# Designs tried in a protein design run: designed miniproteins, single chains. Part 79

Each design is a single chain, and the fold is of that chain. pLDDT is the mean over its residues in the fold that is shown.

## One batch from the design tools (miniprotein)

Design m2906
Fold by ESMFold2-Fast:
Structure m2906 (fold): chain A 77 residues (1-77)
Amino acid sequence: SSLEVEELIALGRMYYGIGKILESQGKIEEAIEAYEEAAELYKKAAELARKNNDPESEKEAEKLLEEVKKKIKELKE
């Protein structure tokens, strides 16, 4: 359902927030782990939205996934 997709996105946003807090504390490796968890949740949200024929939620989840992947790449460089 769309509510399940929204729940996955919300959980992903929570892990993204945890990543930001860890990053602000200089805990870069731990921040990357939190961001990677957010990425997996956004990926699941996009896959579920696609199965549910929900293009709006799929697009939102894909954008959030792209943003967190860029953040992970920047921190690993």
Scores: mean pLDDT 89

Design m2907
Fold by ESMFold2-Fast:
Structure m2907 (fold): chain A 55 residues (1-55)
Amino acid sequence: MTEVTEEAIKKLQEEVEKSGEKAQELYRLIEELGKAVKEGKLEKARELSKEIRKL
């Protein structure tokens, strides 16, 4: 599957929208966590991890 990443993200986004409020929030937090890690913002990544664990 050459485009597994793009297709997987799209499908996950659709499922999050159907699952409701908490799932959509979780999706956004995971995406922000990935960005924070890539940017080396460890402090922000730690806060996002705490929010994910609270859900």
Scores: mean pLDDT 72

Design m2908
Fold by ESMFold2-Fast:
Structure m2908 (fold): chain A 96 residues (1-96)
Amino acid sequence: GVNELNKAKDVALQARERVAADPSAMKAEVDKVVQALNNAADSIPSVSDDLRGEAGFVVSMMSLGLGMSPEVGQKVVVDALDRVADILGDLAKKLS
């Protein structure tokens, strides 16, 4: 439910800070965010497709970022994680 959305948001915010500090953490942190989004999707059928779409978006941005210079790729993934955290926060607020 809403608790899983808030947990996924916290995971995304923690992931952004870690990727911003160390671009080599990108894959491990994105994997954690994808797991948190899928857990939230499984708990909330009404937004499950949207949450799985956000998981796919983050994976796509990571793949794009890994093909770029570390500095550019880091920025792309941090921006994607910030977007996902904002969406999760908005969904948690609407479903509360």
Scores: mean pLDDT 86

Design m2909
Fold by ESMFold2-Fast:
Structure m2909 (fold): chain A 76 residues (1-76)
Amino acid sequence: MGAALAEAGQEAYDAGDVDALIAQVRATADALIAAAEAAGRLEEAARLRAEAEAVVAGLRAAGAAGTLREWLAALA
């Protein structure tokens, strides 16, 4: 999951837009959660929700601190 969210965020990061990066991360997480729920993988869906919340919080903090690139690299 972390690597997939980092990949989803990369294009928005290259554009220099933290809000777009967060939107891409959320969209990717929502798609993964929906797929897990549709497959009956409820425990995976719950874990994905918790991880997505942590990733968004980390992105906001890293964006404010100017460490966004290093934070994304740590996910990969």
Scores: mean pLDDT 70

Design m2910
Fold by ESMFold2-Fast:
Structure m2910 (fold): chain A 58 residues (1-58)
Amino acid sequence: SMAELARQIADDLISTAEVSILEKYGIHLDEEERERLRAGDSAVIRELEERMLKKAKE
């Protein structure tokens, strides 16, 4: 179904982002953050951007 395909795409994108963020910034995404990303919570993206910015400055 389209819903299953959309979920697979979202999971693949989250996995790719998780590896990239860990490698570049040393930040690990937790289960709550992954769930919020799957739900389309824009606030989690802003929170992650703030964390990445802090790590980049340190």
Scores: mean pLDDT 79

Design m2911
Fold by ESMFold2-Fast:
Structure m2911 (fold): chain A 62 residues (1-62)
Amino acid sequence: GELTPEEIAERLHALYGADKEEVLEILEKYRAGEISEEEAAKKLSELTGLSLEEARAVLRLL
C-alpha cells in the first residue's frame, strides 16, 4: 500500500464529505481481515457515492 488508512480517510473526507472515523473503521477492519474486500468496498461506496469498482481501487492504495 502507498497510503495509510488515515491518509485515505482524510482524502475521502476532503473529496466526498465522508465521515473520517467511519472510513477509518472500515479500512482498519479490512486490513485486519475482519471484513472482505467486497464488504469494505460496499461500505465505502455508501459513504462516498463512489462505484464499487472505484471503492475497490481505493482499497488497493492501502
Scores: mean pLDDT 86

Design m2912
Fold by ESMFold2-Fast:
Structure m2912 (fold): chain A 52 residues (1-52)
Amino acid sequence: SRSKELIERAREAVEKGDIQSAVGIRGLALSLGDYDAYSEILKLLDEYSEKL
């Protein structure tokens, strides 16, 4: 699904340290009305910040 694609793209961006891209994908999910993808990407970014 589109939601899964957005989440996977954001996860890959976070894994490579490209936080700017991950934040952009989160914003794209919100603009598309995909709150589920937005929420999951927010969790990914939160988990990343806790590991810093």
Scores: mean pLDDT 81

Design m2913
Fold by ESMFold2-Fast:
Structure m2913 (fold): chain A 71 residues (1-71)
Amino acid sequence: MPPAKSEEERKEREALEEIEEKLKKGDEEMKEWLEKMKEQLEAKYGLKGLSDEEVLKEALRLSLREAAELA
């Protein structure tokens, strides 16, 4: 596996950690973004009952998928 895979995994973990930190600190903008993302995931993909952590994971997965589709 190329070194890029290890770097991507680290970036994903850091991104999740930063978003979780913002949520814990009461970042209202991040909470609003999560609520909108939950609604988008439910409307477009039929995903219901997701926790904030699951929403973050799905959002990152979709962002990576979109980046791959562009290539």
Scores: mean pLDDT 65

Design m2914
Fold by ESMFold2-Fast:
Structure m2914 (fold): chain A 65 residues (1-65)
Amino acid sequence: SEEILEEAEREALRAYITEGLSPEEAEEVFVEAVSRRTGIPPEEIRRYAEENGISVGEAVRELAK
């Protein structure tokens, strides 16, 4: 759902700002946050994005239906 995506984005953004993470590290936090909330493994989210030629954020939206 959209709420899951928003919560995961907030968690990643907070880590990016407060912990001085790189954009790539912040993306990993985002994927992990989504995985934790949905129960979908991070590898499945990344694989789905790659197989469909879409962003990780788009893959999350599709899988969180």
Scores: mean pLDDT 78

Design m2915
Fold by ESMFold2-Fast:
Structure m2915 (fold): chain A 61 residues (1-61)
Amino acid sequence: SMEFYRAIQAGDPAALEALREESRAAAEGIGKVLKLDKESEERLAKMLYDIELEVAARLKL
């Protein structure tokens, strides 16, 4: 939601932790479908987190 991205943009620790959990959950789900190993799953989670941070930083909210 826009409220969540505003919180991330503001550096809200709770929003950043929620984004980390969301990114891990998404990577785990994708990893099951693609049959990724744990190392690849962890790299994907970090990549998803970094992408979302960049998206939040670029949005005019």
Scores: mean pLDDT 82

Design m2916
Fold by ESMFold2-Fast:
Structure m2916 (fold): chain A 81 residues (1-81)
Amino acid sequence: DKLKKAIEEAAKIGEEAAARSTDPAVRQRLLDLAKELREAVKNGDYEKAIELAGQLIRELRRAGFTEEAEKVDKLLYEALK
């Protein structure tokens, strides 16, 4: 339950960062990752969801969304305890 909520919130953070992206390629990568995260959760594939969330953190940091990356990292850390 907590992990599912954390992954859904991570996807939302990615979508919100994408909406604020001025680079179309960055926007598309963030949207693709958010979509993959939501699909992994729907399929019950939490191992894949955790891997994808880690990739989202890296993509957010690379794009300069440092605060968003730290929020996703904290959500995962708290959910995986």
Scores: mean pLDDT 87

Design m2917
Fold by ESMFold2-Fast:
Structure m2917 (fold): chain A 66 residues (1-66)
Amino acid sequence: GAEEKILELLSKRPLSTAELAKELRQSQSTVSRVLKKLEEKGLIERLKDGRYALTEKGKEELEKLK
C-alpha cells in the first residue's frame, strides 16, 4: 500500500511531500494525509527543511513488511 511504499522510499533518503507525490503518482493531498498518519505513529519525522525522514521505528516496521 501507500504507507509501505512511502517507508521504502524514505529508507533511501529524506523526501518532501511533493517528491513523494511524484514518485507514488498520487496527489500531494493524498500523500500528506498518509504522511500525517505515519508521523503520528512515530514511523517518520519531519526535518527542519520540511522533508520527511524514516525513524528507527519506521525501519523496524519496514523490515517486518519484507
Scores: mean pLDDT 84

Design m2918
Fold by ESMFold2-Fast:
Structure m2918 (fold): chain A 65 residues (1-65)
Amino acid sequence: MGERLEKIVEEYSKMYKLNDKQKEIVKKQIEKLVKEGVSIQQLEDRLEQMKEQLAAQRAKEEALK
């Protein structure tokens, strides 16, 4: 498994506080997508988009508290 792919799984797991079993499921899903023709770059772009959305949501929650 590539270093970039492991980084995607790790970052996603950290964002959503996934346990080991959930992390393994995510890893298998990402590996399947890559085998189906989804590029690692597309997965990285999606991860960055999700990070931005999560950060915006957290900033709003913090401002309301």
Scores: mean pLDDT 76

Design m2919
Fold by ESMFold2-Fast:
Structure m2919 (fold): chain A 63 residues (1-63)
Amino acid sequence: MFQEGEVVRTKADTKGVNGRVVTFPAGELLEVLRVYPDGMLLVRSLATGEVALVGADTLEPAA
């Protein structure tokens, strides 16, 4: 579905994990850093630089 280097947008508040729970608000732009076989994504917020592991369910392509 998504690939490394792709920019995605949150459709809704998206919870991620990086040793703590973080929330990316709806409308946030995230860069995909890694795609895992279980469908999880490692992403970086373009607004904050925050990195977290997130599910793809609340994400869409930014284009």
Scores: mean pLDDT 80

Design m2920
Fold by ESMFold2-Fast:
Structure m2920 (fold): chain A 79 residues (1-79)
Amino acid sequence: MKELIEEAERLNVEATRALAAGDAERALELAKRAKELAMEALKEAETLEEVTRAIGAILAAIGIGGHASLLLGRGLEGA
C-alpha cells in the first residue's frame, strides 16, 4: 500500500513537470494514473497518515488533470 501512495506522488510530480512544459496531454495521462493508484491506496489505508497522503495525492491528481483538460479544451465534467 505505501508503495501505491509513493508511486501516485511520483506520478503527480511528473504530471506537474509535463504541465509546466506545456504538455497538457501527457500531464492528463500521468494525473489519471496517479489518481487510480491513490484511490487504490485509500481503499487499503488504515492510519490517518495513510488516509491523508492518499487523499492529498487524489486531490493533486484531480487538480493537475483538471487544469490539463481545460488546456486541451475539455471541461472538468468527469472529475
Scores: mean pLDDT 79

Design m2921
Fold by ESMFold2-Fast:
Structure m2921 (fold): chain A 71 residues (1-71)
Amino acid sequence: SLEEAAREQARRIAEALAEHPELIEVGVAAAEAAGHPEMAEALRRAGELAAAGDLERAAEVLAAAMLRELA
């Protein structure tokens, strides 16, 4: 399902942000350049949560933003 795909992708992104914090600024800049300010904000928030060790909440924030973009 679309929700399952978004949740799995979000989990992978959250893990990547935790392992490579430098990707947060790259992802934010890319989302802003693409005209997706809500995704840019979600990436910042997910980055903060991942840095705090809360990968589940980071993935939830990202999945919600992805589903909104796909709607």
Scores: mean pLDDT 84

Design m2922
Fold by ESMFold2-Fast:
Structure m2922 (fold): chain A 84 residues (1-84)
Amino acid sequence: SSLRKEIDALVAEAHKHSRLGDQYSQQGDLESAIEHYQRAADAYDKAAALARELGDDFTAGVLEVARSVALLVIKILQKKLAEQ
C-alpha cells in the first residue's frame, strides 16, 4: 500500500538521522547530534502513527520504542551540553 511505502520512507529517514546523530556525537558536536536525534524521533513518531492507521500495532510498538530510545539519548546529550 502507499501508506506502507510512506512508513518505510520515514523509517529510512529516521535511520539516516540516527547515523548522523551518532557521527556528530563521536566528533563531540553535541548540538548537531541532538538536532539529528530529534529528527529521527520525529520520523519514528510519524511512522508509528501511520502503522497504527494500518492496524499494524506490532510495527507501531517497535517504532514507539525506537522513538523513546532517541528521546533518552537526547536527554543524556542535553545534560552533557549543559555541563560544558
Scores: mean pLDDT 92

Design m2923
Fold by ESMFold2-Fast:
Structure m2923 (fold): chain A 74 residues (1-74)
Amino acid sequence: HMIEKAKKEADELVQKAVEATRQSVEAGARILGELVDLAKKHPEVRQVYFDAAEKASELLQQIVAERKRKEREA
């Protein structure tokens, strides 16, 4: 049950990081930092939060690449 709660919280933070990054890359990076902090605070479920942080990082890089594509059209 503890792992299920951690996974749900991590998934919600990944979604928030994606949404925040669409407004500001720095805002998304701050939420990514929260995922890393949660991994450090909860060693029994640290892998769940680290996996979520890695996923959020990948999604953030995709959003940055899309923004650079739009800049080339300007």
Scores: mean pLDDT 78

Design m2924
Fold by ESMFold2-Fast:
Structure m2924 (fold): chain A 55 residues (1-55)
Amino acid sequence: SGAEEGYRAGYLAGKAGMDAEAAGRLGEWQARESGHGDPEGARRAGEKGGAEGLA
């Protein structure tokens, strides 16, 4: 679930102009704060989402 939320958050961040690294950090932070239990997966998904959203 953390990866799915991370991708979504990253995609929206990318659409807003954040780079993939920042989008990944945002996804990881949100996963840690909400207790989804997969911060690393959320970070990777956020980075992917951010790159795709920015494109």
Scores: mean pLDDT 74

Design m2925
Fold by ESMFold2-Fast:
Structure m2925 (fold): chain A 66 residues (1-66)
Amino acid sequence: MKTIARLLPVAGRTLAFTLEGKLVALPGGTVVEVLEEINDKVVKVRVLSTGEEVIVSKSLLEILEE
């Protein structure tokens, strides 16, 4: 099953890293699929609207579906 989450905004945006290590800003409320847990603090997610894979802090995720 797919784990679906929402990105929590900090000042309206959520900061994420691309797989190449580039910092990007995503809109707050962006819906993502959790792909894998990299460690206790960060996860790899796929942005459902674009299909882009990014690395985000687990503290910025709100789980919607398990």
Scores: mean pLDDT 75

Design m2926
Fold by ESMFold2-Fast:
Structure m2926 (fold): chain A 78 residues (1-78)
Amino acid sequence: MDEIGDAIREAVEKAREAGLTPEAIQLAARYVSRGLASPEDREKALKEAREFADKMTPEQREQVRKAIEIAEEVLKKL
């Protein structure tokens, strides 16, 4: 439980340092949480993130892309 919490906090901190919106920060946290559960949940999280991005402006879409990149980096360390 603590390792998952630490990974989520690291993703949140990095996203905040990158100047992402609260919604993009939450997306990074959810992506990490689901990615740690299983490869299938990670695939679902990626699909949901893409669906969210399709409803956004180009600038918001870039923030979503950065959030996913940060989450992927945190997941790769685990």
Scores: mean pLDDT 73

Design m2927
Fold by ESMFold2-Fast:
Structure m2927 (fold): chain A 63 residues (1-63)
Amino acid sequence: GAGASAAAGGAAARAGASAEEAGKQTEDLFIGNREVAAARAALGRDAGEAGMGAASAWKYSGQ
């Protein structure tokens, strides 16, 4: 069969579904501590964005 095409489609679908499911699961699993989970997710977002810029600079600076 079309292994490469099927694999690419499967990987994209899995990534999307995984990300959405992870977000939903996090909220559901931490119903009692959802505020902590939400705060951590927000901090992760902020750190992720800041980290991406820094990582880019570090990568090219290190070369």
Scores: mean pLDDT 55

Design m2928
Fold by ESMFold2-Fast:
Formats: structure tokens, C-alpha cells, sequence
Structure m2928 (fold): chain A 60 residues (1-60)
């Protein structure tokens, strides 16, 4: 997973939470997504993917 791909997925998860009227869930998805971007930048694709999956679950 590239850092750019991780940022795009973070934005999608945050937007999903906002669209559902859950700003706290959107904020948590953003936090998890930011951590995923950091791991993707370090080359830890597995951890980045796990964090993005958590962000999507929290948002949706």
C-alpha cells in the first residue's frame, strides 16, 4: 500500500462517517487513517491495512 493510497482510503472513511451524521465516528476514522498513512510511509503495509479496515468499520 502506498502512502497516497492510504490517504485516499482515510479520506473515504472520514467522509462516510460525516455522510452518516456521525462526527465522532468520522473523527476516530480520521485518527486511525492518519496512523495508517504513517505506517504506509514506513513500509508497514500490513499494519496500514489493519488500521484502514478499523477506520472503515468505525465510520460505517
Amino acid sequence: MTPEEARRKRENAERAGLDLGRPEAAARAHQLGEQAVEYAEKGDDEKARELLEQAQRVAG
Scores: mean pLDDT 83

Design m2929
Fold by ESMFold2-Fast:
Structure m2929 (fold): chain A 66 residues (1-66)
Amino acid sequence: SVNWEELTKFLAWLFEEKVPDEALAKFLLEQLNLPESYLPEVLKIIRENRDNPEKLAEKLKELSEK
Protein backbone atom coordinates (compact mmCIF):
# COMPACT_ATOMS: atom_id res chain seq x y z
CA SER A 1 0.00 0.00 0.00
CA VAL A 2 1.11 3.57 -0.72
CA ASN A 3 2.04 5.93 2.12
CA TRP A 4 0.13 8.99 0.88
CA GLU A 5 1.57 11.38 3.52
CA GLU A 6 5.16 10.45 2.56
CA LEU A 7 4.31 10.67 -1.17
CA THR A 8 2.77 14.16 -0.72
CA LYS A 9 5.98 15.40 0.99
CA PHE A 10 8.09 13.84 -1.79
CA LEU A 11 5.91 15.51 -4.48
CA ALA A 12 6.40 18.91 -2.79
CA TRP A 13 10.19 18.37 -2.92
CA LEU A 14 10.06 17.23 -6.58
CA PHE A 15 8.15 20.40 -7.58
CA GLU A 16 10.94 22.52 -6.03
CA GLU A 17 13.56 20.46 -7.96
CA LYS A 18 11.70 21.12 -11.28
CA VAL A 19 11.60 17.42 -12.27
CA PRO A 20 10.11 16.89 -15.79
CA ASP A 21 6.39 15.99 -15.79
CA GLU A 22 6.90 12.82 -17.86
CA ALA A 23 9.60 11.47 -15.49
CA LEU A 24 7.36 12.20 -12.48
CA ALA A 25 4.38 10.52 -14.19
CA LYS A 26 6.41 7.34 -14.89
CA PHE A 27 7.63 7.28 -11.27
CA LEU A 28 4.03 7.62 -10.00
CA LEU A 29 2.79 4.79 -12.28
CA GLU A 30 5.39 2.48 -10.68
CA GLN A 31 4.60 3.64 -7.10
CA LEU A 32 0.82 3.25 -7.57
CA ASN A 33 1.19 0.00 -9.59
CA LEU A 34 -0.82 1.48 -12.48
CA PRO A 35 -0.51 0.22 -16.09
CA GLU A 36 1.39 2.31 -18.69
CA SER A 37 -1.97 3.08 -20.38
CA TYR A 38 -2.65 5.48 -17.44
CA LEU A 39 0.34 7.68 -18.38
CA PRO A 40 -1.77 10.37 -20.21
CA GLU A 41 -4.25 10.62 -17.30
CA VAL A 42 -1.45 10.86 -14.69
CA LEU A 43 0.31 13.52 -16.82
CA LYS A 44 -2.96 15.53 -16.97
CA ILE A 45 -3.35 15.34 -13.17
CA ILE A 46 0.28 16.49 -12.68
CA ARG A 47 -0.11 19.42 -15.10
CA GLU A 48 -3.42 20.58 -13.60
CA ASN A 49 -2.16 20.33 -9.98
CA ARG A 50 1.57 21.17 -10.28
CA ASP A 51 1.47 23.94 -7.61
CA ASN A 52 -0.63 21.88 -5.15
CA PRO A 53 1.03 18.60 -4.05
CA GLU A 54 -1.81 17.81 -1.60
CA LYS A 55 -4.48 18.03 -4.34
CA LEU A 56 -2.24 16.09 -6.73
CA ALA A 57 -1.95 13.29 -4.12
CA GLU A 58 -5.76 13.28 -3.61
CA LYS A 59 -6.40 13.00 -7.38
CA LEU A 60 -3.83 10.18 -7.70
CA LYS A 61 -5.37 8.32 -4.73
CA GLU A 62 -8.81 8.53 -6.39
CA LEU A 63 -7.34 7.18 -9.65
CA SER A 64 -5.51 4.29 -7.89
CA GLU A 65 -8.70 3.20 -6.01
CA LYS A 66 -10.62 2.59 -9.26
Scores: mean pLDDT 78

Design m2930
Fold by ESMFold2-Fast:
Structure m2930 (fold): chain A 63 residues (1-63)
Amino acid sequence: MEEFEKLVEEYRELAEKDPERREEYLELGEMYVDMAKDPKFSEEGFEGLKFLVEALRKRLEKE
């Protein structure tokens, strides 16, 4: 899943740019990655990861 790997890389890079919330974002992102790898929750995990990346982009660009 090329798109999934790209999202994982991007959320980790974006999380590293917010030192105050870095650990919280990394923990949340890893939760979505684990969900995406679980066949029962794979769609929810993938959508959650996409949402997190979008939210981090907006937050970092607005500050």
Scores: mean pLDDT 76

Design m2931
Fold by ESMFold2-Fast:
Structure m2931 (fold): chain A 55 residues (1-55)
Amino acid sequence: MLSDEEFAEKVRKASLEEQAELLRERAEYYRTVLGDDRTAATLEALADFLLQQAA
């Protein structure tokens, strides 16, 4: 998995739909591997917001 800084740069270069996918993948990692449900929920909410903006 990418570092937070590397992930942020990748997200900045992506389309809104790609950003949402990247955030969902990151959220899954935080939830399943790190056990950080709060960070995962925040990333999922941000992904949903970006998808709403892309529509």
Scores: mean pLDDT 78

Design m2932
Fold by ESMFold2-Fast:
Structure m2932 (fold): chain A 77 residues (1-77)
Amino acid sequence: MKEYLEQAREYLKKGDNEGAGEYAVKAANLALKKLPKEELTKGIGLVLRAIGYLLDGDGEGALKEAEEVYKLAEENE
């Protein structure tokens, strides 16, 4: 999870929005699996937004949404 976020950030530094978005979505999907049932609707919404940003070529937007899902997963441990 954290390793995928770090990889996404590295791709953004290289200007690779597609790679950044792909790894951001992978991180978001792993974080979603750790969410409690009460947060699943919010988590699913964030993952769908990350996918939308990836499809739009916005790796930075995808990473931002993935970081929100990751933070939500850590806050509920």
Scores: mean pLDDT 81

Design m2933
Fold by ESMFold2-Fast:
Structure m2933 (fold): chain A 87 residues (1-87)
Amino acid sequence: GAAEAAALRAFADLVAEAGRAAGVPEEVVEAARAGLERLAALAAQPAPDPAEIAALEAALKPLLQRIVEALSPEQAAALRARLAALS
């Protein structure tokens, strides 16, 4: 719903900020952000297509992993704290 979509958009912004701070290539950061924003748009729909959600999640997984692997322990801790605030 709308709340889930808002949380996903906030998550997209946090992930993009963390990725840029960690020196991840801008193409990877933008692909991850765009994918998360697309997932948020689907979450806002009354009847989202489960196959489209699964395809986006599969595409996002390696991008998000690339960003997380680039984070320092301090950057990872900061991202974790901000993500906890969204729950």
Scores: mean pLDDT 81

Design m2934
Fold by ESMFold2-Fast:
Structure m2934 (fold): chain A 84 residues (1-84)
Amino acid sequence: MLMEEIEELAREAVEANENKDEEKLEEIGKKLQELEEKYGREAAMMFSAVGVRITGVRPDLGEADIRAAIAANREAAARLAALE
């Protein structure tokens, strides 16, 4: 499922970034792009939200909380776009 793939990818990205592993970051970028092609922008938003959880900023965030936050952000962005 998308969330499971995103969680694995986000963990790998955090580790690769800490190790300055440019080749691994490029591989992760390609996988994220494939997920964005299949599932849309939501994949990138989930990746960012899971990263925040993994880095300890919000370790309490569950899948439902992350999905709700992404949906709320998408709605807010759509309202702003309708004004400008």
Scores: mean pLDDT 65

Design m2935
Fold by ESMFold2-Fast:
Structure m2935 (fold): chain A 62 residues (1-62)
Amino acid sequence: GKKALELAKQALEAIKQGKYMEARKLLEQAAKLASGKAKDLLRKAAMTMDPKLVEEAIKLLE
């Protein structure tokens, strides 16, 4: 959905800025609104802070 995509993009930017607490919160919110593989990737990203997992989730949400 649109909102999950927006939150995931904001989380990726937060990771790039080293704002890991903000990024985790945004990823958890995005995961709550997502489904399927995108949800799993966002949940894993919230635990690992791996930007590649966020980028993969963004591609699935677009």
Scores: mean pLDDT 86

Design m2936
Fold by ESMFold2-Fast:
Structure m2936 (fold): chain A 104 residues (1-104)
Amino acid sequence: SKAEEALLKGQEAMRNGNYDEAIKYFEEAIKLGEGELKARALTQLGRVYLAKGDYDKAIEYYEEAIKVDPDNPEAYRTLAEVYRAKGDFEKADEYLKKAEEIRK
């Protein structure tokens, strides 16, 4: 689908360190996608902001991903990464545990 193409292009841009291009494609994937695909795009957009050091935006996108697909363990793992980067190891551990409990 067009949404999957946008997600793939965003992932390629992110691998190349082109964060502005990655944001553009992930936003397109969010606009066109639904369910699991939209949640994946939201999680990837959060990862871009985490890489840029914008922890607050990263958290917002990961929380949105969880609302769209609460069974997606990736968003919980990425929340754990953000909280670890902020020095909140207790919250990081809590989110890792939630990711493990989802199992799929």
Scores: mean pLDDT 86

Design m2937
Fold by ESMFold2-Fast:
Structure m2937 (fold): chain A 62 residues (1-62)
Amino acid sequence: SMKALIEVESLLVFGRIYYVLGDYEKAIELFEKALELAEKNNAPEELIEEIKKELEEVKKKL
């Protein structure tokens, strides 16, 4: 749904904020929530792949 996609975008924005602040554990938590919500709502494959890529980049910082 469109509402779920807005929620995913919000989670991604907050995840990116925590990433910039150096809170990688919180960023990972938010990106994982965004990925779960995107998958449950059958979001476009391109969005799911983008979230997975961002999550992988944050994990490299640990």
Scores: mean pLDDT 86

Design m2938
Fold by ESMFold2-Fast:
Structure m2938 (fold): chain A 67 residues (1-67)
Amino acid sequence: SMHNELLKLIGEILRLIGEIFDLEREKKEAVERGDHETARRLEEQIRELERRKQELMTRMKTLTQQM
């Protein structure tokens, strides 16, 4: 059902938000110790997860417009 799909999307989005938050914290720690290579890799991972989050949010918006 659309409600079950919406709940699944919300769960996936919340998981991604948590992952992004953890990576942002790790990136801040890397910057503070001068590890710019690690900070750069973490930034790339954050960007990838942010793109995935945007995709899921777009799908959620489409589902809610059909409700």
Scores: mean pLDDT 87

Design m2939
Fold by ESMFold2-Fast:
Structure m2939 (fold): chain A 75 residues (1-75)
Amino acid sequence: SLAQQALEWGRRGDPSHVEPLVKLLGHPDPEVRAAAAYALGRIGHPSAVEPLQEIVKTGSGPEKDFAAAALSLIL
């Protein structure tokens, strides 16, 4: 699944996965969005900060809490 792929990218910590993970923050499936936010926090790259702040402001599901947690790890 895309959620499992996002979690694996987060586990590997490769910054080359930041761009595709940011795109997954907009996925229709809340599980995929949550996994992408969590993975971005695991990688810890500064380029994820603005996209994650947007999710905290506009998110309606579990991705919002994961994005807030990710920002705490990056900032």
Scores: mean pLDDT 83

Design m2940
Fold by ESMFold2-Fast:
Structure m2940 (fold): chain A 79 residues (1-79)
Amino acid sequence: MAEELLRRADELEQQAAEAYKAGDYKKAAELLREAARLAEEAARAAEEEGADPEVVEGIRRRAEALLKKAKELEELAKK
């Protein structure tokens, strides 16, 4: 479960990068917010599955970074 959620988050991050390159900051922010949500779900799933605490923490840090980037892009999209 956690691995599949992370795979989806990776795909959304790639789509967000393409949107960013196109100057579509609103779409990039929306995609990064969805990626962050999936990463948070992945961290919970990994913890429940008995993953190493360091791995769980790494996923949580990734989710936080994605959400922070999404908020930065939301501000850019507001002009």
Scores: mean pLDDT 85

Design m2941
Fold by ESMFold2-Fast:
Structure m2941 (fold): chain A 66 residues (1-66)
Amino acid sequence: MTQEEAAEILSRRFGLSRKKALEAVRTARLMLEAGLSDEEIAELLSETFGLSLEQAREVVELAKQL
């Protein structure tokens, strides 16, 4: 899966702008590479992008497929 494909999925599901969705996916991927837990990433994404924890968890799962 590409970052662009993940962003389109999130934009469609949650009504996020493509730009916001793309930044969220990129940020999640960077945090995964840094070794943060799924729970820590979801909390940080929720705070940073104004996502619900459920939405943030979906971003983490899509970022794992990159």
Scores: mean pLDDT 83

Design m2942
Fold by ESMFold2-Fast:
Structure m2942 (fold): chain A 82 residues (1-82)
Amino acid sequence: APKLPFKTRPLSAEEVARIRELDPDSDLKAGDEVLETVTPDEIEEMARLHREARERAKSSTGQEGNKAFMAEQIARAALSYA
């Protein structure tokens, strides 16, 4: 089957602790796979964006809620598999 040449790496306990400090509701845990090319700075940025999108989704309704939901989906995809 056709495959993309992307490689993944497991998240370290330190990276997970940092993610949870930025986004305590994150579903990421030690051993979860992310793109090998993702840097710690990118992980922190994506965790912040994901948390902001989640909080906005909780607070907003209608069109604002839909925009927040889309932002959350994009942030999650970028962190896990973009």
Scores: mean pLDDT 65

Design m2943
Fold by ESMFold2-Fast:
Structure m2943 (fold): chain A 63 residues (1-63)
Amino acid sequence: EELEKQVEINTKASLEVAPEARALLAPHTRGGEIDPAAASQVVALTNKKIEELEKEYEKEREK
């Protein structure tokens, strides 16, 4: 139950962040290597989205 919930949240977060992550990385992938700072920013965005979805999931369950 807990693991299934976490997998769902992680998958949803990754999918929802994907367009923004692509936009952030696009200037660095055109003809060059990905900047580690940009990669770290994408990870931070994904983690933030996971945290937001976890809070939303808890809120829905508390009704």
Scores: mean pLDDT 69

Design m2944
Fold by ESMFold2-Fast:
Structure m2944 (fold): chain A 92 residues (1-92)
Amino acid sequence: SDETLEEGIERLVEEFSKLSKEEQIEALEGLIAYLREIKPTLSPEEQKLVEEAIEKLEKAIEALKNGDIEKALEYFREALRLLARVTQLRQA
């Protein structure tokens, strides 16, 4: 259900928010690196979603560097929703 997906996203965002700023930036940079590595193995439709997710994660890092935690968490939520859609496409 959509509720289960949103609950999963909010749980990841809550755990992420408990990290230090430096740990948050490192985690997002690690996720971007992983997504860039797997991207060539995906379909064109999945690659587009991953590219949009990477853009959101890069904006989250910029927001963290500017002290805008609320904006960073919103960009992170949007990235996680895009990545969930990739997972759903691969299961279909």
Scores: mean pLDDT 87

